# Designs tried in a protein design run: designed miniproteins, single chains, continued (3). Part 92

Each design is a single chain, and the fold is of that chain. pLDDT is the mean over its residues in the fold that is shown.

## One batch from the design tools (miniprotein)

Design m11181
Fold by ESMFold2-Fast:
Structure m11181 (fold): chain A 76 residues (1-76)
Amino acid sequence: MDIDKGLLEIAEEVKDDPFEAFSAYQSLAVMSGEYGSEKAIEGLKKLYEEKKDELTDFALKQYQNALNTAEILLKR
C-alpha cells in the first residue's frame, strides 16, 4: 500500500467533500498509529497544516482529534 498516494487522494477530496476526506484521513491515522508508521503520521500532519485554512472550526477539531488518536496509538 502506497501511503503517499493515499495522502494525495485525501488532499483532492478535502476541496470537494471534507466529510469523505475525513473518513479516509481518520482510517489512515488509526492504521498508522496501530502499526507504528511515524512517516505516515508526519505526512498526515503536513496535510492538515496545508489544508487547515480551508476547513471550518468543526472540521479542524475532527482532524486534530484524529491526529491525537494516532499519536496515542503510536506510543503503544
Scores: mean pLDDT 70

Design m11182
Fold by ESMFold2-Fast:
Structure m11182 (fold): chain A 98 residues (1-98)
Amino acid sequence: EEEKKELGKLKHELGTEPVTALYRLLSPESATNAAAFALWEARMSPEARAALAEAEARFRAMLAAGVSADELAEAAVEETQRRIKEIEEEFEKKKKEK
């Protein structure tokens, strides 16, 4: 959710390339946002991090295929968040069981 809002704000500043906006989240110019994003990533499982990387790769591929950057930005972030949540729920279930 927070990632989606930050991506949207940066997209407005950097133009219609949401992938560039995502990179800005990890740049020195966005130290506060970069730190928050890194902390969020650090708490992810390896599977969740892989899902994030996969979503970004799919986003770039779709952008190259001519899909709207605006639609890709929202869809990619939402899909990534949903995928990460699913993985986190699986780990929570295991934690309760074990």
Scores: mean pLDDT 52

Design m11183
Fold by ESMFold2-Fast:
Structure m11183 (fold): chain A 67 residues (1-67)
Amino acid sequence: SPYDQTIVTLAEEAIRKYKLPLKDLPLLVSETEGLFNGLVSGLRLDPSLRLLAASVDIVAGELARRR
């Protein structure tokens, strides 16, 4: 993905922000890619760094809540 490094960087920041265990980093990256691609492809939203950052925050928040 052209966003691979950006997703990892945002996910590492989200691990710290949401106090997630570091072992969840691969899951957070994978789930963020899934959500971001679903929003872009399914809802035809413009692929942007803001949408990517929001996608990371949504997934990290859900992982922190164990939903």
Scores: mean pLDDT 79

Design m11184
Fold by ESMFold2-Fast:
Structure m11184 (fold): chain A 68 residues (1-68)
Amino acid sequence: SLEEEEKRLLEEAEKLAEGVDVSLEERRAALRAAAESELSEEETLRVAALALKGMKELEEEYRKKLEK
């Protein structure tokens, strides 16, 4: 289900963000923004990981490549 997919993406994104000093609120906001996008599962996970690492410039550039 979609709910199970979100949970799996959350777990994988948190694993990728391991060792990154980011607040829980910032992690939730980044993951929610990624999940609400019309991106594929793989693209959503990549965007979430970039956001969690504070690489917003790369995240924005990646999103622009997917949107027209």
Scores: mean pLDDT 59

Design m11185
Fold by ESMFold2-Fast:
Structure m11185 (fold): chain A 74 residues (1-74)
Amino acid sequence: SMEEKKEQFENYFNIAKTLLKYSEEQARKFAEKMLEIMEMAKNREETLKKLKAEGDKRSFEQVLLRKFLEALEV
């Protein structure tokens, strides 16, 4: 639901601000990227179909790991 997505966003945002000491802008970007990663993880088969259609030869795990690393570099 929209309320669950808001709660998840706030949780990632608060982790970024309190534990990772990110600025508000960095915490917002981190939370947004984490929600995208979670959505990709939930929809594994659809994610793989898109990667194949784009000619991407990386594994599902490699794609998610890269996105997670990019989320940390906000």
Scores: mean pLDDT 83

Design m11186
Fold by ESMFold2-Fast:
Structure m11186 (fold): chain A 80 residues (1-80)
Amino acid sequence: SEKEKKIEEFREILAYSFIEAGKLANLPEIGKKIAEAILNNDWEEFEKLLKEFYKKMGLPEEVADELVKAMKEKLEEYLK
């Protein structure tokens, strides 16, 4: 369906956005792994990797945990 195609396009754009974010942050390997998790619908791996990414960028653990949880819940609902 057209809705399924738009969801797939959004998933691909989101995945590549994390590849670019990883490059800009000088953390390209984590960015690539986050993209792979998104493309594989592995939302548990997505949460773990994104928390690691934000912690390496210097966010306080509590802030990183809240932000990643909110993003995961919204993305999992929309993409699954």
Scores: mean pLDDT 84

Design m11187
Fold by ESMFold2-Fast:
Structure m11187 (fold): chain A 92 residues (1-92)
Amino acid sequence: SAQVEEQLKALGEEATEEAIKAVILGNAALAQLALLKGEKDPEVLKNAEEALKLAKEVLGFDPRSKSEEELKEILEKSRKILAEILAKLEAL
């Protein structure tokens, strides 16, 4: 809708780019945490592999190099960034 387009424009390109990076990092951290917990569902494993590949190719980030504690911190920071962006969009 026109209202959503105006809200996205008000956020600016930088905030949109930050949101995309936060999604990629958060998904990669979550994927690696699932693998560390022994996830065996083939669908989840396939989605995890794609998330890890995307983070490496787009951001140069390899979540396999991170500890479980560091991965949890990355996931929490990514979720906070996305929540703040969504709250700002809803406040418009």
Scores: mean pLDDT 77

Design m11188
Fold by ESMFold2-Fast:
Structure m11188 (fold): chain A 78 residues (1-78)
Amino acid sequence: MMSEELKRSFEAGLEAAKEDPDNVAARSMAIGLAKYYYDEKEYDKSIEVAQTVLELDPDDEEAREILEKSQAAKAKAA
């Protein structure tokens, strides 16, 4: 279960990244949200956030890695 304050901070980062894709700090926070959902085994949410980050920055290696890990974990859990 995620801390409300931590979740709000990451969600704010994702929205800021959508408004300004060049905001590196905001994209970093959005990646943090995807990693957090992965750690919580919320793989569908992790996939959605990671895909959103990759739509904004297709070259983001961390977003690609978390997307692939979340997809693999979801397939294994099914």
Scores: mean pLDDT 77

Design m11189
Fold by ESMFold2-Fast:
Structure m11189 (fold): chain A 95 residues (1-95)
Amino acid sequence: SEGEKIRREVALTVAEAGALIIHAYMALKGKASPEELERLIEQFRETKARLDKVSAELEKNKDKLSPEVYELMKRDIENAKAALDETIAELEKAR
């Protein structure tokens, strides 16, 4: 169903954001090169753009989800975006 497709897209994109954040903190602890930090910042910006697109698709299909599922997905996206923004700031300070 369309609702299941959206739930999967949200979950996968949020999970990708989480994995990228872990990678960034490991890179910071490992004193990664400026080149590696710049590549991570680019990946973060691309992932934020994907979260924005997934957020827009969630809004378009809100009526195809239960209110509880919609609110949880919305919060997951908002939390992921906030965590990415915080991590980008740390990466930019380190480069």
Scores: mean pLDDT 87

Design m11190
Fold by ESMFold2-Fast:
Structure m11190 (fold): chain A 92 residues (1-92)
Amino acid sequence: MPPLPDPVDVEAVVRIEGLSQSTSVDTVLELAEKEGQVQWFAVEIDEERRSAGVVLVGFATREDAERAVKAINGKVVDGKVVKAELAELTRR
């Protein structure tokens, strides 16, 4: 399995949490793509899968990311209320 591609044209990242383990990443990406151009994504998991149900989505613009937060935050996906917020990535 190839490593996740590095974000090349990502201005902002949205963290989506509270997803069901049965919810596919494709479903999350479809929701995000309605709001803007998705350039990158990652699924956040630990060795014990305690963080299951968290996806990070990188957008080409900050405006697209903010629109996605407003559209997705509090939405019911596969019977679960999801939370979406802007992930503050300190670039170093």
Scores: mean pLDDT 69

Design m11191
Fold by ESMFold2-Fast:
Structure m11191 (fold): chain A 77 residues (1-77)
Amino acid sequence: SLAALQQVLAEADERLLEIGDRYREENVPEEEFKARVRAVLEETLARLDALAAEHGETPLLLAARRHIEAMIAALDA
C-alpha cells in the first residue's frame, strides 16, 4: 500500500519535471503546458482513487489527494 502510493507519486513527479523542463527549454505555449500538467494530475488522482478502492483510504492517501487537488486548483489561478 505505502510502496504503491510512493510509486504513483514518484512517477507523477518525474512526468511533471519533464513537462517543466520542456516548457522552459522548448518555448512550449503556456496553455499547452497547463494542459499537460493537468492531464498528469488528473491521471494521478485516478490512480490514487484506484489505490483507495483496492487498499482502503489511509491518511497518507487522503493527504496526497488533497495535495494533487490543490495543484490542479493552482493551474486555474
Scores: mean pLDDT 84

Design m11192
Fold by ESMFold2-Fast:
Structure m11192 (fold): chain A 95 residues (1-95)
Amino acid sequence: AKEEAEKYLEIAEQLLKDAEEAYKLLKENPEDFTEEDLEKFLKQLDAAIDLIREWAEKVKESDPEAAEKLEKIAEELEKLKEEVKEFVEELKKKR
């Protein structure tokens, strides 16, 4: 139970870092991204949020502290998703 929670946290933290890095690259070079790339990125964020919340529910009974940390990572990804959506809408106004 605890070993499984630790693995989920490690993967969830990596997913958040990867998403933050992708958004940084998008902000630095927005013209390198097609509309399809932006749609795929938003879908990947949704998938990651759903997956992490599923893990939080799975470990909730055995490791409530890990479940809380997983939910916080999911909330950070949701905030990032909203920032990406706003950035994408601003890009569409300039294209």
Scores: mean pLDDT 85

Design m11193
Fold by ESMFold2-Fast:
Structure m11193 (fold): chain A 98 residues (1-98)
Amino acid sequence: MEEELQRKIEEFRRRAREELEETKKRIEELKKRGASEAEAISLAVGTTLRLIGDALDEALELEKQGHKEEAEKFMEEGARIAREVLAELYAKIDELYG
């Protein structure tokens, strides 16, 4: 189901964007409270690892349903989205601490 795979990717991208914006706000609050750049980086990495874990869980579910190729495509796209999130979080940290 090509349409179903695309829908799942779009849902993951929406969730990733929501988590990105929430994490940016938390990084701003950390800076206001005098937290270190290292603490902000730890938060950014944490968000990215959770997104990778979510993508892996969805890929494993697709594999259990016999959709091995779709699972591989979902994981590849999920990893790409997670990398985009990490890049934007690092840009936000550079803006606040750089």
Scores: mean pLDDT 87

Design m11194
Fold by ESMFold2-Fast:
Structure m11194 (fold): chain A 101 residues (1-101)
Amino acid sequence: SAEERARKVLEETARQIREHVEDIEKVLEIVREGAEQLSEILGLPLEEAELALLAGAAAIAAEKGEKETARALAEEIRERLREQGRLTPEDEEAIAAFIEE
C-alpha cells in the first residue's frame, strides 16, 4: 500500500538523519530525497513533504542535543513558510521558542 511505502521512507529518512545529524548539508540532502519519494507515493506537493521532513529533522536534532543543526533547520522552515506567505504569528512564536532552547 501507499501508506506502507510512505512509512518505510519515513523510517529510513529518520535513520539517516540520526546518523548524519552533525552535518547540516547532508541532513538537507536526506530531507530532499525523502520528500521526493513521499511526494511521489502520497501525491503531496514536494514543498509540503519537505516542510514535514524538515520539522521531523529539527526534532531529531533537538533530541540528540545538536543545537546548531536544530536551529538551522528551524530557520530553514521559517524562511520557507515566510516565502510561501504561510508563516502565522503562532508559527513564528513556536519556531522562536524551539530555537531558544
Scores: mean pLDDT 84

Design m11195
Fold by ESMFold2-Fast:
Structure m11195 (fold): chain A 65 residues (1-65)
Amino acid sequence: SMMKEAELAAIELGLKAMLGKARLRVEGEDIYIYAKAETEEERKLMEEFAELIEKVSGMKVTVIE
């Protein structure tokens, strides 16, 4: 499935709330998440978020720390 602009904005806000700093960029069929995990718990959360976004969007997700 394809994500709408509002859905992507909501995901970015969620990531910012959880990690303190995040940016999301869409390029073609790829989604890039710019965020840095400072703890092992935050890393696990980022991995779970990336996996969920990939599954519901049908797009490739790449995390850039």
Scores: mean pLDDT 75

Design m11196
Fold by ESMFold2-Fast:
Structure m11196 (fold): chain A 75 residues (1-75)
Amino acid sequence: SLEDELKRKEAELKAKMDEVRPKLDKLTEQRNELIKKGAPMSDVLKVTIESLKLLEPIGELAREVIRLKRQLEAE
């Protein structure tokens, strides 16, 4: 059912967020330290790209959750 699929996707999203959270926190701290030290933009961008790569699967799962919620509301 759509409800079962939504529940499964919400669980996947939560699990992925929990997995990625500590990695994102470390990258955020690294990025802030680089900015504070006036590091080259290339170093700041490298850390930013790593953060975006970690967020890509989360964004995909979030879009699926939104799609399923809309389908359930339209029933």
Scores: mean pLDDT 84

Design m11197
Fold by ESMFold2-Fast:
Parts: structure tokens; C-alpha cells; sequence
Structure m11197 (fold): chain A 67 residues (1-67)
């Protein structure tokens, strides 16, 4: 399965750890994309990208939260 992770600078470490987890446990092909966006903009971008690509997209905006 392919998973796209959109993250901000503050979520970088959490995004990288999530990617390693998904690759290890599910054999996922993970694409990491850093964006300069607010939390609200990041969630909107993730929803738009998920709709346009049909792939699972996860937004990581800090070390404790993702959508």
C-alpha cells in the first residue's frame, strides 16, 4: 500500500517515526512531503491530495497529533 505523509517542520520527527512504523509493520511505501503550512492548511491539503490521488494521506503537524 502507498501512504503519503504531509508534515510541517514541527512534525518532522514524528512524521519520520510514523513512516518507519508503517514500512516495518505493514510493508507500506511511504512518501514524506514537508510543507510550509499552518495546521489547518496542512489538514486541508491532505484531504485534497487524498481525494485527487486515491491514496491514504496523513497530516502530521506536531509530535502528538495526526489526521
Amino acid sequence: MKVIILYTKSGREAAQELAKYLEREFGAEVELIEVDASREELVELAKRLEKETGEKVIAVHDGLAWH
Scores: mean pLDDT 79

Design m11198
Fold by ESMFold2-Fast:
Structure m11198 (fold): chain A 62 residues (1-62)
Amino acid sequence: EKNFAAMKAYQAELLGLPDEVIEKYAKEAGMTKEESIKKGKELADRMTQGGRDGAAAIAAAL
């Protein structure tokens, strides 16, 4: 799903992964790098309020 791909792009940026990896997930989300990071941050913030497991699951999926 596009939302999950955007969250992976955001997590990749937080982990300091190369721009190529971030752009790959951004394309999967159907967005630009900037749009995916912004959307992913918003979605991740909502999930993080529900617990640390959400953030860990996204990181493991990278």
Scores: mean pLDDT 73

Design m11199
Fold by ESMFold2-Fast:
Structure m11199 (fold): chain A 59 residues (1-59)
Amino acid sequence: ATIEERYLAGDEKALSELKERSEDAAVGIGKVMGFDDELTGKLANALYEIEKAEIEKLK
């Protein structure tokens, strides 16, 4: 099952995995765009909140 499916099923570990995926994506984007660590961290938090909100719309 995807992280999204597991989160919707109430798997608390899926939330931690979603955060890790968002952090990995932000690091990749930040490296390509030349962001510093502070901006990369802000992007990671923004991606996590956006992905979480999009998944919650599927309820």
Scores: mean pLDDT 79

Design m11200
Fold by ESMFold2-Fast:
Structure m11200 (fold): chain A 89 residues (1-89)
Amino acid sequence: SPAQRAAGAATVAMLRAGDEGGYKGSQAANDVFGGGTAGKTPSEARASAQIAMANGGAVDSAKGALATHRASNVPEGLKLAEEAYKEAG
């Protein structure tokens, strides 16, 4: 779905911003999803994702999300990124 794609892109953008600004992947994900990634509702994830989607492409961001998450310890973000990638095709 567009929401899953957006969530993946948002997580990629946060992890990339973390790299750039000295954030760690888990810290960046917690900041975006409001403390931990567990228990986020789809609408909360979508709202957070809208910010990053404005700054990134759709499919390529989702692909980047998978690669970035596999290098981090943010498992729920990885699930969202995988679902976004599947939706993108």
Scores: mean pLDDT 46

Design m11201
Fold by ESMFold2-Fast:
Structure m11201 (fold): chain A 88 residues (1-88)
Amino acid sequence: MEKLKLVLTAPEELTEEQKAAIAAGKERLEKELGVEVEVVLEPDSPEAREKAIESLREAALKILERLGASEEEKAEAEEEFDAVVAAA
């Protein structure tokens, strides 16, 4: 089965709230997209942050296109990924 890979930047020390938000976001995306989601946390750096945001959106849109998702579903996925990235 194909799964969606999400890359998030994280500081060395995550708060308990940030960890909970990441877990909740992952579960929500799996429920909304109907696919398995793998979340990968990387050390915080300017380059990694930009790369994570771009990769998350691009990967999600490509997966949704292959699944035959509607334009509304693609827009919803973009909003969800933006929220998950902001929570990291």
Scores: mean pLDDT 68

Design m11202
Fold by ESMFold2-Fast:
Structure m11202 (fold): chain A 60 residues (1-60)
Amino acid sequence: SSEEFEKYRKEIDSLSDENQEKASKIASEYIRKNKLEVNAEGIAKAAKYALEELKKQGLL
């Protein structure tokens, strides 16, 4: 949803530049591997995944 897109965009924008770059790479790879649409829904799913991966790595 557009609300989830804005929520995750804001969360990623609040991260350090290093963690933003890591999140971007994780999200891009997730979109590619899962063949997600590059739209608000697909980007929100990828952003959520990237944030969860950074948390698992102890970076958040």
Scores: mean pLDDT 81

Design m11203
Fold by ESMFold2-Fast:
Structure m11203 (fold): chain A 69 residues (1-69)
Amino acid sequence: SMDEERRKKHAEIVAKLEAGEPLTEEELEEYLAYLRSHAPDEVAERTFELNLQGKPEEANREGVRMVLE
């Protein structure tokens, strides 16, 4: 199903982030779109965690995408 394919794609993107691999613009868009649709609170929590880790640039990217809808 489309939901299962999106979940798998999200997991692959998360694995890339955990491995420190850069995301393409398309992968970042899909990652944020998935979070907005399935876990909007997770976006806020992740932004908070990135700020605590001293990664304000990453937090700002996620915050900008949240505002852009």
Scores: mean pLDDT 62

Design m11204
Fold by ESMFold2-Fast:
Parts: sequence; C-alpha cells; structure tokens
Structure m11204 (fold): chain A 90 residues (1-90)
Amino acid sequence: VAERLAEIAREIAEEAGKPKEVIEELERYVRENVYSEEVEEFFLKHTTDEELAMLQAAGALLARDPSARLSIEELREIVAARRAAAEAAR
C-alpha cells in the first residue's frame, strides 16, 4: 500500500508539472508517512486541493482493496464526480 500510494503521488506531481525536487520529495514523504494526516498537510504545501483529493481517494481505495489498479485519469474522474455530487447537493 505505502509503495503504491507513493507511486501515485509521484504520478500526480509529474502530471502537474512540478519540479523534479518537489516530485521526489512528495514521493518520499508519502512512502514514509502514508497513514499520517501529516502527509495531507505536506502534500497540500506543494500541490492543489484537487491533487490532494486524488491522493486521498487513492489511499481510501487501496485501504479497501490493496490490489486495486488505479490510474491518474480514474482518480481525477472520482474527484470530479465527488465534487459534482457536492455541488448538486448545495
């Protein structure tokens, strides 16, 4: 779970065009602290709330099914669907 979540964090940061140093720092931090709320604070320091929501969705899915195959596109769709549902419930 930890290694897979760190891989996803790296992919999110790469797709967002973050500097190489930021990408490697985010990956390392997630790998070391995947179960900590401190990961969310650290991720938000270097990313957007949307990117953090994608990481949170990945973490929740992997906790439910560690063998789950996740792509950045799928995570983005999940976040978009959740946001659309929240807007509709306003």
Scores: mean pLDDT 70

Design m11205
Fold by ESMFold2-Fast:
Structure m11205 (fold): chain A 90 residues (1-90)
Amino acid sequence: SMARTIEIRLPEGASAGEIAAKVAAASIITMAPDRENDTVRLVDAEGRVLAVSENGVTRYSDALLERLAASDRPDVAATVERLRARNAAA
């Protein structure tokens, strides 16, 4: 059977701080699929995939990391390092 896909969309023109807050609120950083075949995707306003959780593995795109790294805020920088560490462990 076809697995369920859940998409979380970022607003147009979202700042790095808004993106980090949305990622945290959506639990993308800690989210796992409900079922082994379920897919969770974070997409931008243009429909580009910024992060995907599939088969228990979460991967964050370079585009997401670059948008977050554009922020000079320490809390956003800490988020970027956490997401990079998760990519390396995937």
Scores: mean pLDDT 70

Design m11206
Fold by ESMFold2-Fast:
Structure m11206 (fold): chain A 56 residues (1-56)
Amino acid sequence: SDIERSLGYMAVGIANSSNISDDEKVATLTALADRMEAQGLTEAAKILRDAAAKVA
């Protein structure tokens, strides 16, 4: 959904702006993706996982 996509990209933007290490970005994005998937927000989870993969 548009809301899930917006939520996913917003979270990625916040992580990228947070001036944290790449390892911390991957860990944070992955943890958030796992939580989103558990809530049925599969599209948001995919966006977060794709972003984590690009950082690694």
Scores: mean pLDDT 80

Design m11207
Fold by ESMFold2-Fast:
Structure m11207 (fold): chain A 83 residues (1-83)
Amino acid sequence: GITTDEAIERLVKSFFEHGKDGDSLTFSWGKGQRGEKPSYVKFTFKFEDGKRVISDVESTSNSKEEEEINNRIIEIAEKIVKE
């Protein structure tokens, strides 16, 4: 819902604020159980004309539900970059 989207937006903005030009930032989650691999979304971004742009996106998930969350994170990140 909106609350979840807001939380994702805040995390993505924080990563962009602390990242450097050409850096890759990884948002990992879903490893609550011992032995599970984390689901993740990895962004590579560049600083262009005072703004960050996403140059590459990589993601993985352990379930269909996690895949949907990863897709939502990507959507939010792309929207933030296009502000």
Scores: mean pLDDT 69

Design m11208
Fold by ESMFold2-Fast:
Structure m11208 (fold): chain A 81 residues (1-81)
Amino acid sequence: MKKKKEELLKFLQELRAEVKADPSKRVEALERFQQYVKENREGLKELIREEAKEEGIELTDEEIEELVELIQTEMVERLLA
């Protein structure tokens, strides 16, 4: 759980650093982020489920899918900013 969250944060920091150093890589960074989410979707769902459990919240699989989509949308906007 925590290790997967740390891995995701490191990946996002690396993408942002690449865009900051070379703004022409913004589209490439966005594509790499979308590919990462696609390849690691099950890991992201598990991370959300575990975080919710730590907060005492029970989420349905449907709610978890919606949260993954919301997080993906929010991160895309943050990467483009």
Scores: mean pLDDT 73

Design m11209
Fold by ESMFold2-Fast:
Structure m11209 (fold): chain A 79 residues (1-79)
Amino acid sequence: MEKLLEKIRELEERLKKAVEEGNKEELEKIIEEAKENLPEPVATQVEGAALRSTMKPGEPLSAEMQALAAEIRAYQQAQ
């Protein structure tokens, strides 16, 4: 559980930075790592947030990041 939470935090930080920088390559890398390291429901949410940011460059991802963080916490606490 702790390793999963740590990986989620790492991906969240990297996603924030990639969105802020508009770095498509980092966004793709984050999506790939999420698919491999996170449970499918959570990985799909990370993928959706990253792709939405790519489709609308410059749009704040903060609301989606907050929603994602809440879902991740709920998922981890439910286990």
Scores: mean pLDDT 62

Design m11210
Fold by ESMFold2-Fast:
Formats: sequence, structure tokens, C-alpha cells
Structure m11210 (fold): chain A 99 residues (1-99)
Amino acid sequence: MKKEVVKESALAAAEGALLLAEEEPAMAPLRPLAERLREAVEAEDWEGAAKLLREIAEELERYADILEEEGRFSSAVGMRVEAAAYRNLADWAEELAKK
């Protein structure tokens, strides 16, 4: 994957996490992770960015578990799909860190 594509995708992912933190109180823990992700991407710290992307994915999975307990199954599936996207982006960031 090209560095430019990974950078734009990671910044978009950080923005998405910030919006979730603003709109949903249970997602408030995403705010500091998303802010740190933006800083890591701007610094081209791809190893740090990969770690933060995985931490965000873990928080999304945690929220999906809460949504399932509340019977909100479609929303839970949506959060798990988002978590998978963040993990895939983390894999691309790791490949950039190796170069």
C-alpha cells in the first residue's frame, strides 16, 4: 500500500474515532487514542500509529459487546466491521514501519 494512501486513511480513521467519541458517551475513551493517532501519523511514526489503530479496534469491539447486551445487534455488527477496518489499517502501518 502507498504511504500517501495509508496516511490519508489513518487520518480519516482518527477523525471517525473522534466523531464517535463526541456522539456516544460510551465511546469517550476513543478521544485520547484518536488524538494520539493523529500525532503519530503526522510525525510518520508508523509503529506508534499501528499500535494506536489496534487499541481503537479493541475499544470498538468492547462497545460492540455492550451493544449486543442491549439487543442492538445491527449496531454491534457495524462496530465489529469498523474494528476490522482499523486492524487492517494497522497492518498497513506496520508494513510502512519496516521500511
Scores: mean pLDDT 86

Design m11211
Fold by ESMFold2-Fast:
Structure m11211 (fold): chain A 80 residues (1-80)
Amino acid sequence: SEYDRLRARVAELMRQADLAVQNGDLQTAIALEDEVIALLDEMIELLRRNNAPDTDIGVAELERGVAQLVRRNLQKKLEA
């Protein structure tokens, strides 16, 4: 399904972001987190269009919030 494809892409980008952080490449990690947030927005819109359960939408919204928090913390580390 489209949802499964988006979920798999989010998981892959998150793995790549973790590797970038481990390698000290904060700029790449931030760019990957921006992609994760964009895909989670797309996934939330898809869930709403398909009248998915509130629980499924809520999980995606929480994941988006976590990605935003991680991105913000990475940005703070990059800024002097």
Scores: mean pLDDT 89

Design m11212
Fold by ESMFold2-Fast:
Structure m11212 (fold): chain A 90 residues (1-90)
Amino acid sequence: SEVDRLLEEAELLAGKRKFDEALELLREAERLAPEDPRIADLYYSMGELAEILGDNETAARFYELAGRLYEKLGDLERARELYEKAERLK
């Protein structure tokens, strides 16, 4: 599917540290499949990768995006943890 293609390409771009390009593809995936939990999981993974690389601003942005989607999916506890983690990185 188009969503599967976008998620696969975004994961490859994130592995190449092309976070802004990966974000653009994930935003398109979210537009097509707003309740797909794989999008939240990929935002979270990209936040973790950015944090490992010392890019705290990018990590905070991705954690906020993941938190927002987990909140929409009803995972309020995970959303709170991610919002708090993002705030600590600012």
Scores: mean pLDDT 88

Design m11213
Fold by ESMFold2-Fast:
Structure m11213 (fold): chain A 61 residues (1-61)
Amino acid sequence: GSHHHQHQLQETVSLLTSIIAMLRDSDPDMSDEEVLEAARSIALAMGFSEELVDQALAQLR
């Protein structure tokens, strides 16, 4: 349902924000695009849906 989707989207945004922060801390010379692509790949590998990850990344751009 829509409520479940909004909750999952918010969780995905929080996860991606944490991954981005960790990537930036590990390699501060990474470009914004490289960090976002790496965070996307990690979230997908963790089992998050492509749709939720892409929607969350759109909020973080």
Scores: mean pLDDT 79

Design m11214
Fold by ESMFold2-Fast:
Structure m11214 (fold): chain A 73 residues (1-73)
Amino acid sequence: MEEQLDEDVEIALAEIYLGIGNIDYQKGNYKGAAESYRKAAEIYERVYQRTGSPRAKELAEEAKKKADEVEKK
């Protein structure tokens, strides 16, 4: 049985980083936003590699896209 508690903790941590990134983006701190989105993407990617969850893969790709978009500003 997969360690569900570790997955839930990792997903919650990734969501926290997405929230931090959104706050930094609203403040015009694009570098900080990009760093937070990249951390969220790394966490979602690890969850995907461990669980095979299609949702985790989608969330990782979305977070990577957000990081790339704000780094170009």
Scores: mean pLDDT 80

Design m11215
Fold by ESMFold2-Fast:
Structure m11215 (fold): chain A 87 residues (1-87)
Amino acid sequence: EKVLLKALESAINSKDYDALDKTLQALKTLYKDDPTLFRTAVIKILTKGDAMVDLFATMPSNKQFVKVFKKLQSKDTKLKSILLKHL
């Protein structure tokens, strides 16, 4: 769990898309019984310090999730594609 979250952060920062795909699959399996917790954990890593993370954590909804993804569009389209595959 903690190791996988750090691996996810490392993969995102290094743009290692293969490691990102594998780490997201492992995290999705770990959080299989709570998809909201999985999405919240991923979004917290992607948007550390972003007010949208706090809002999403209290009000998990597709609308809040879409806002975060739209903000990511200007950063990395490959990252977004891999995230959408797993989320």
Scores: mean pLDDT 64

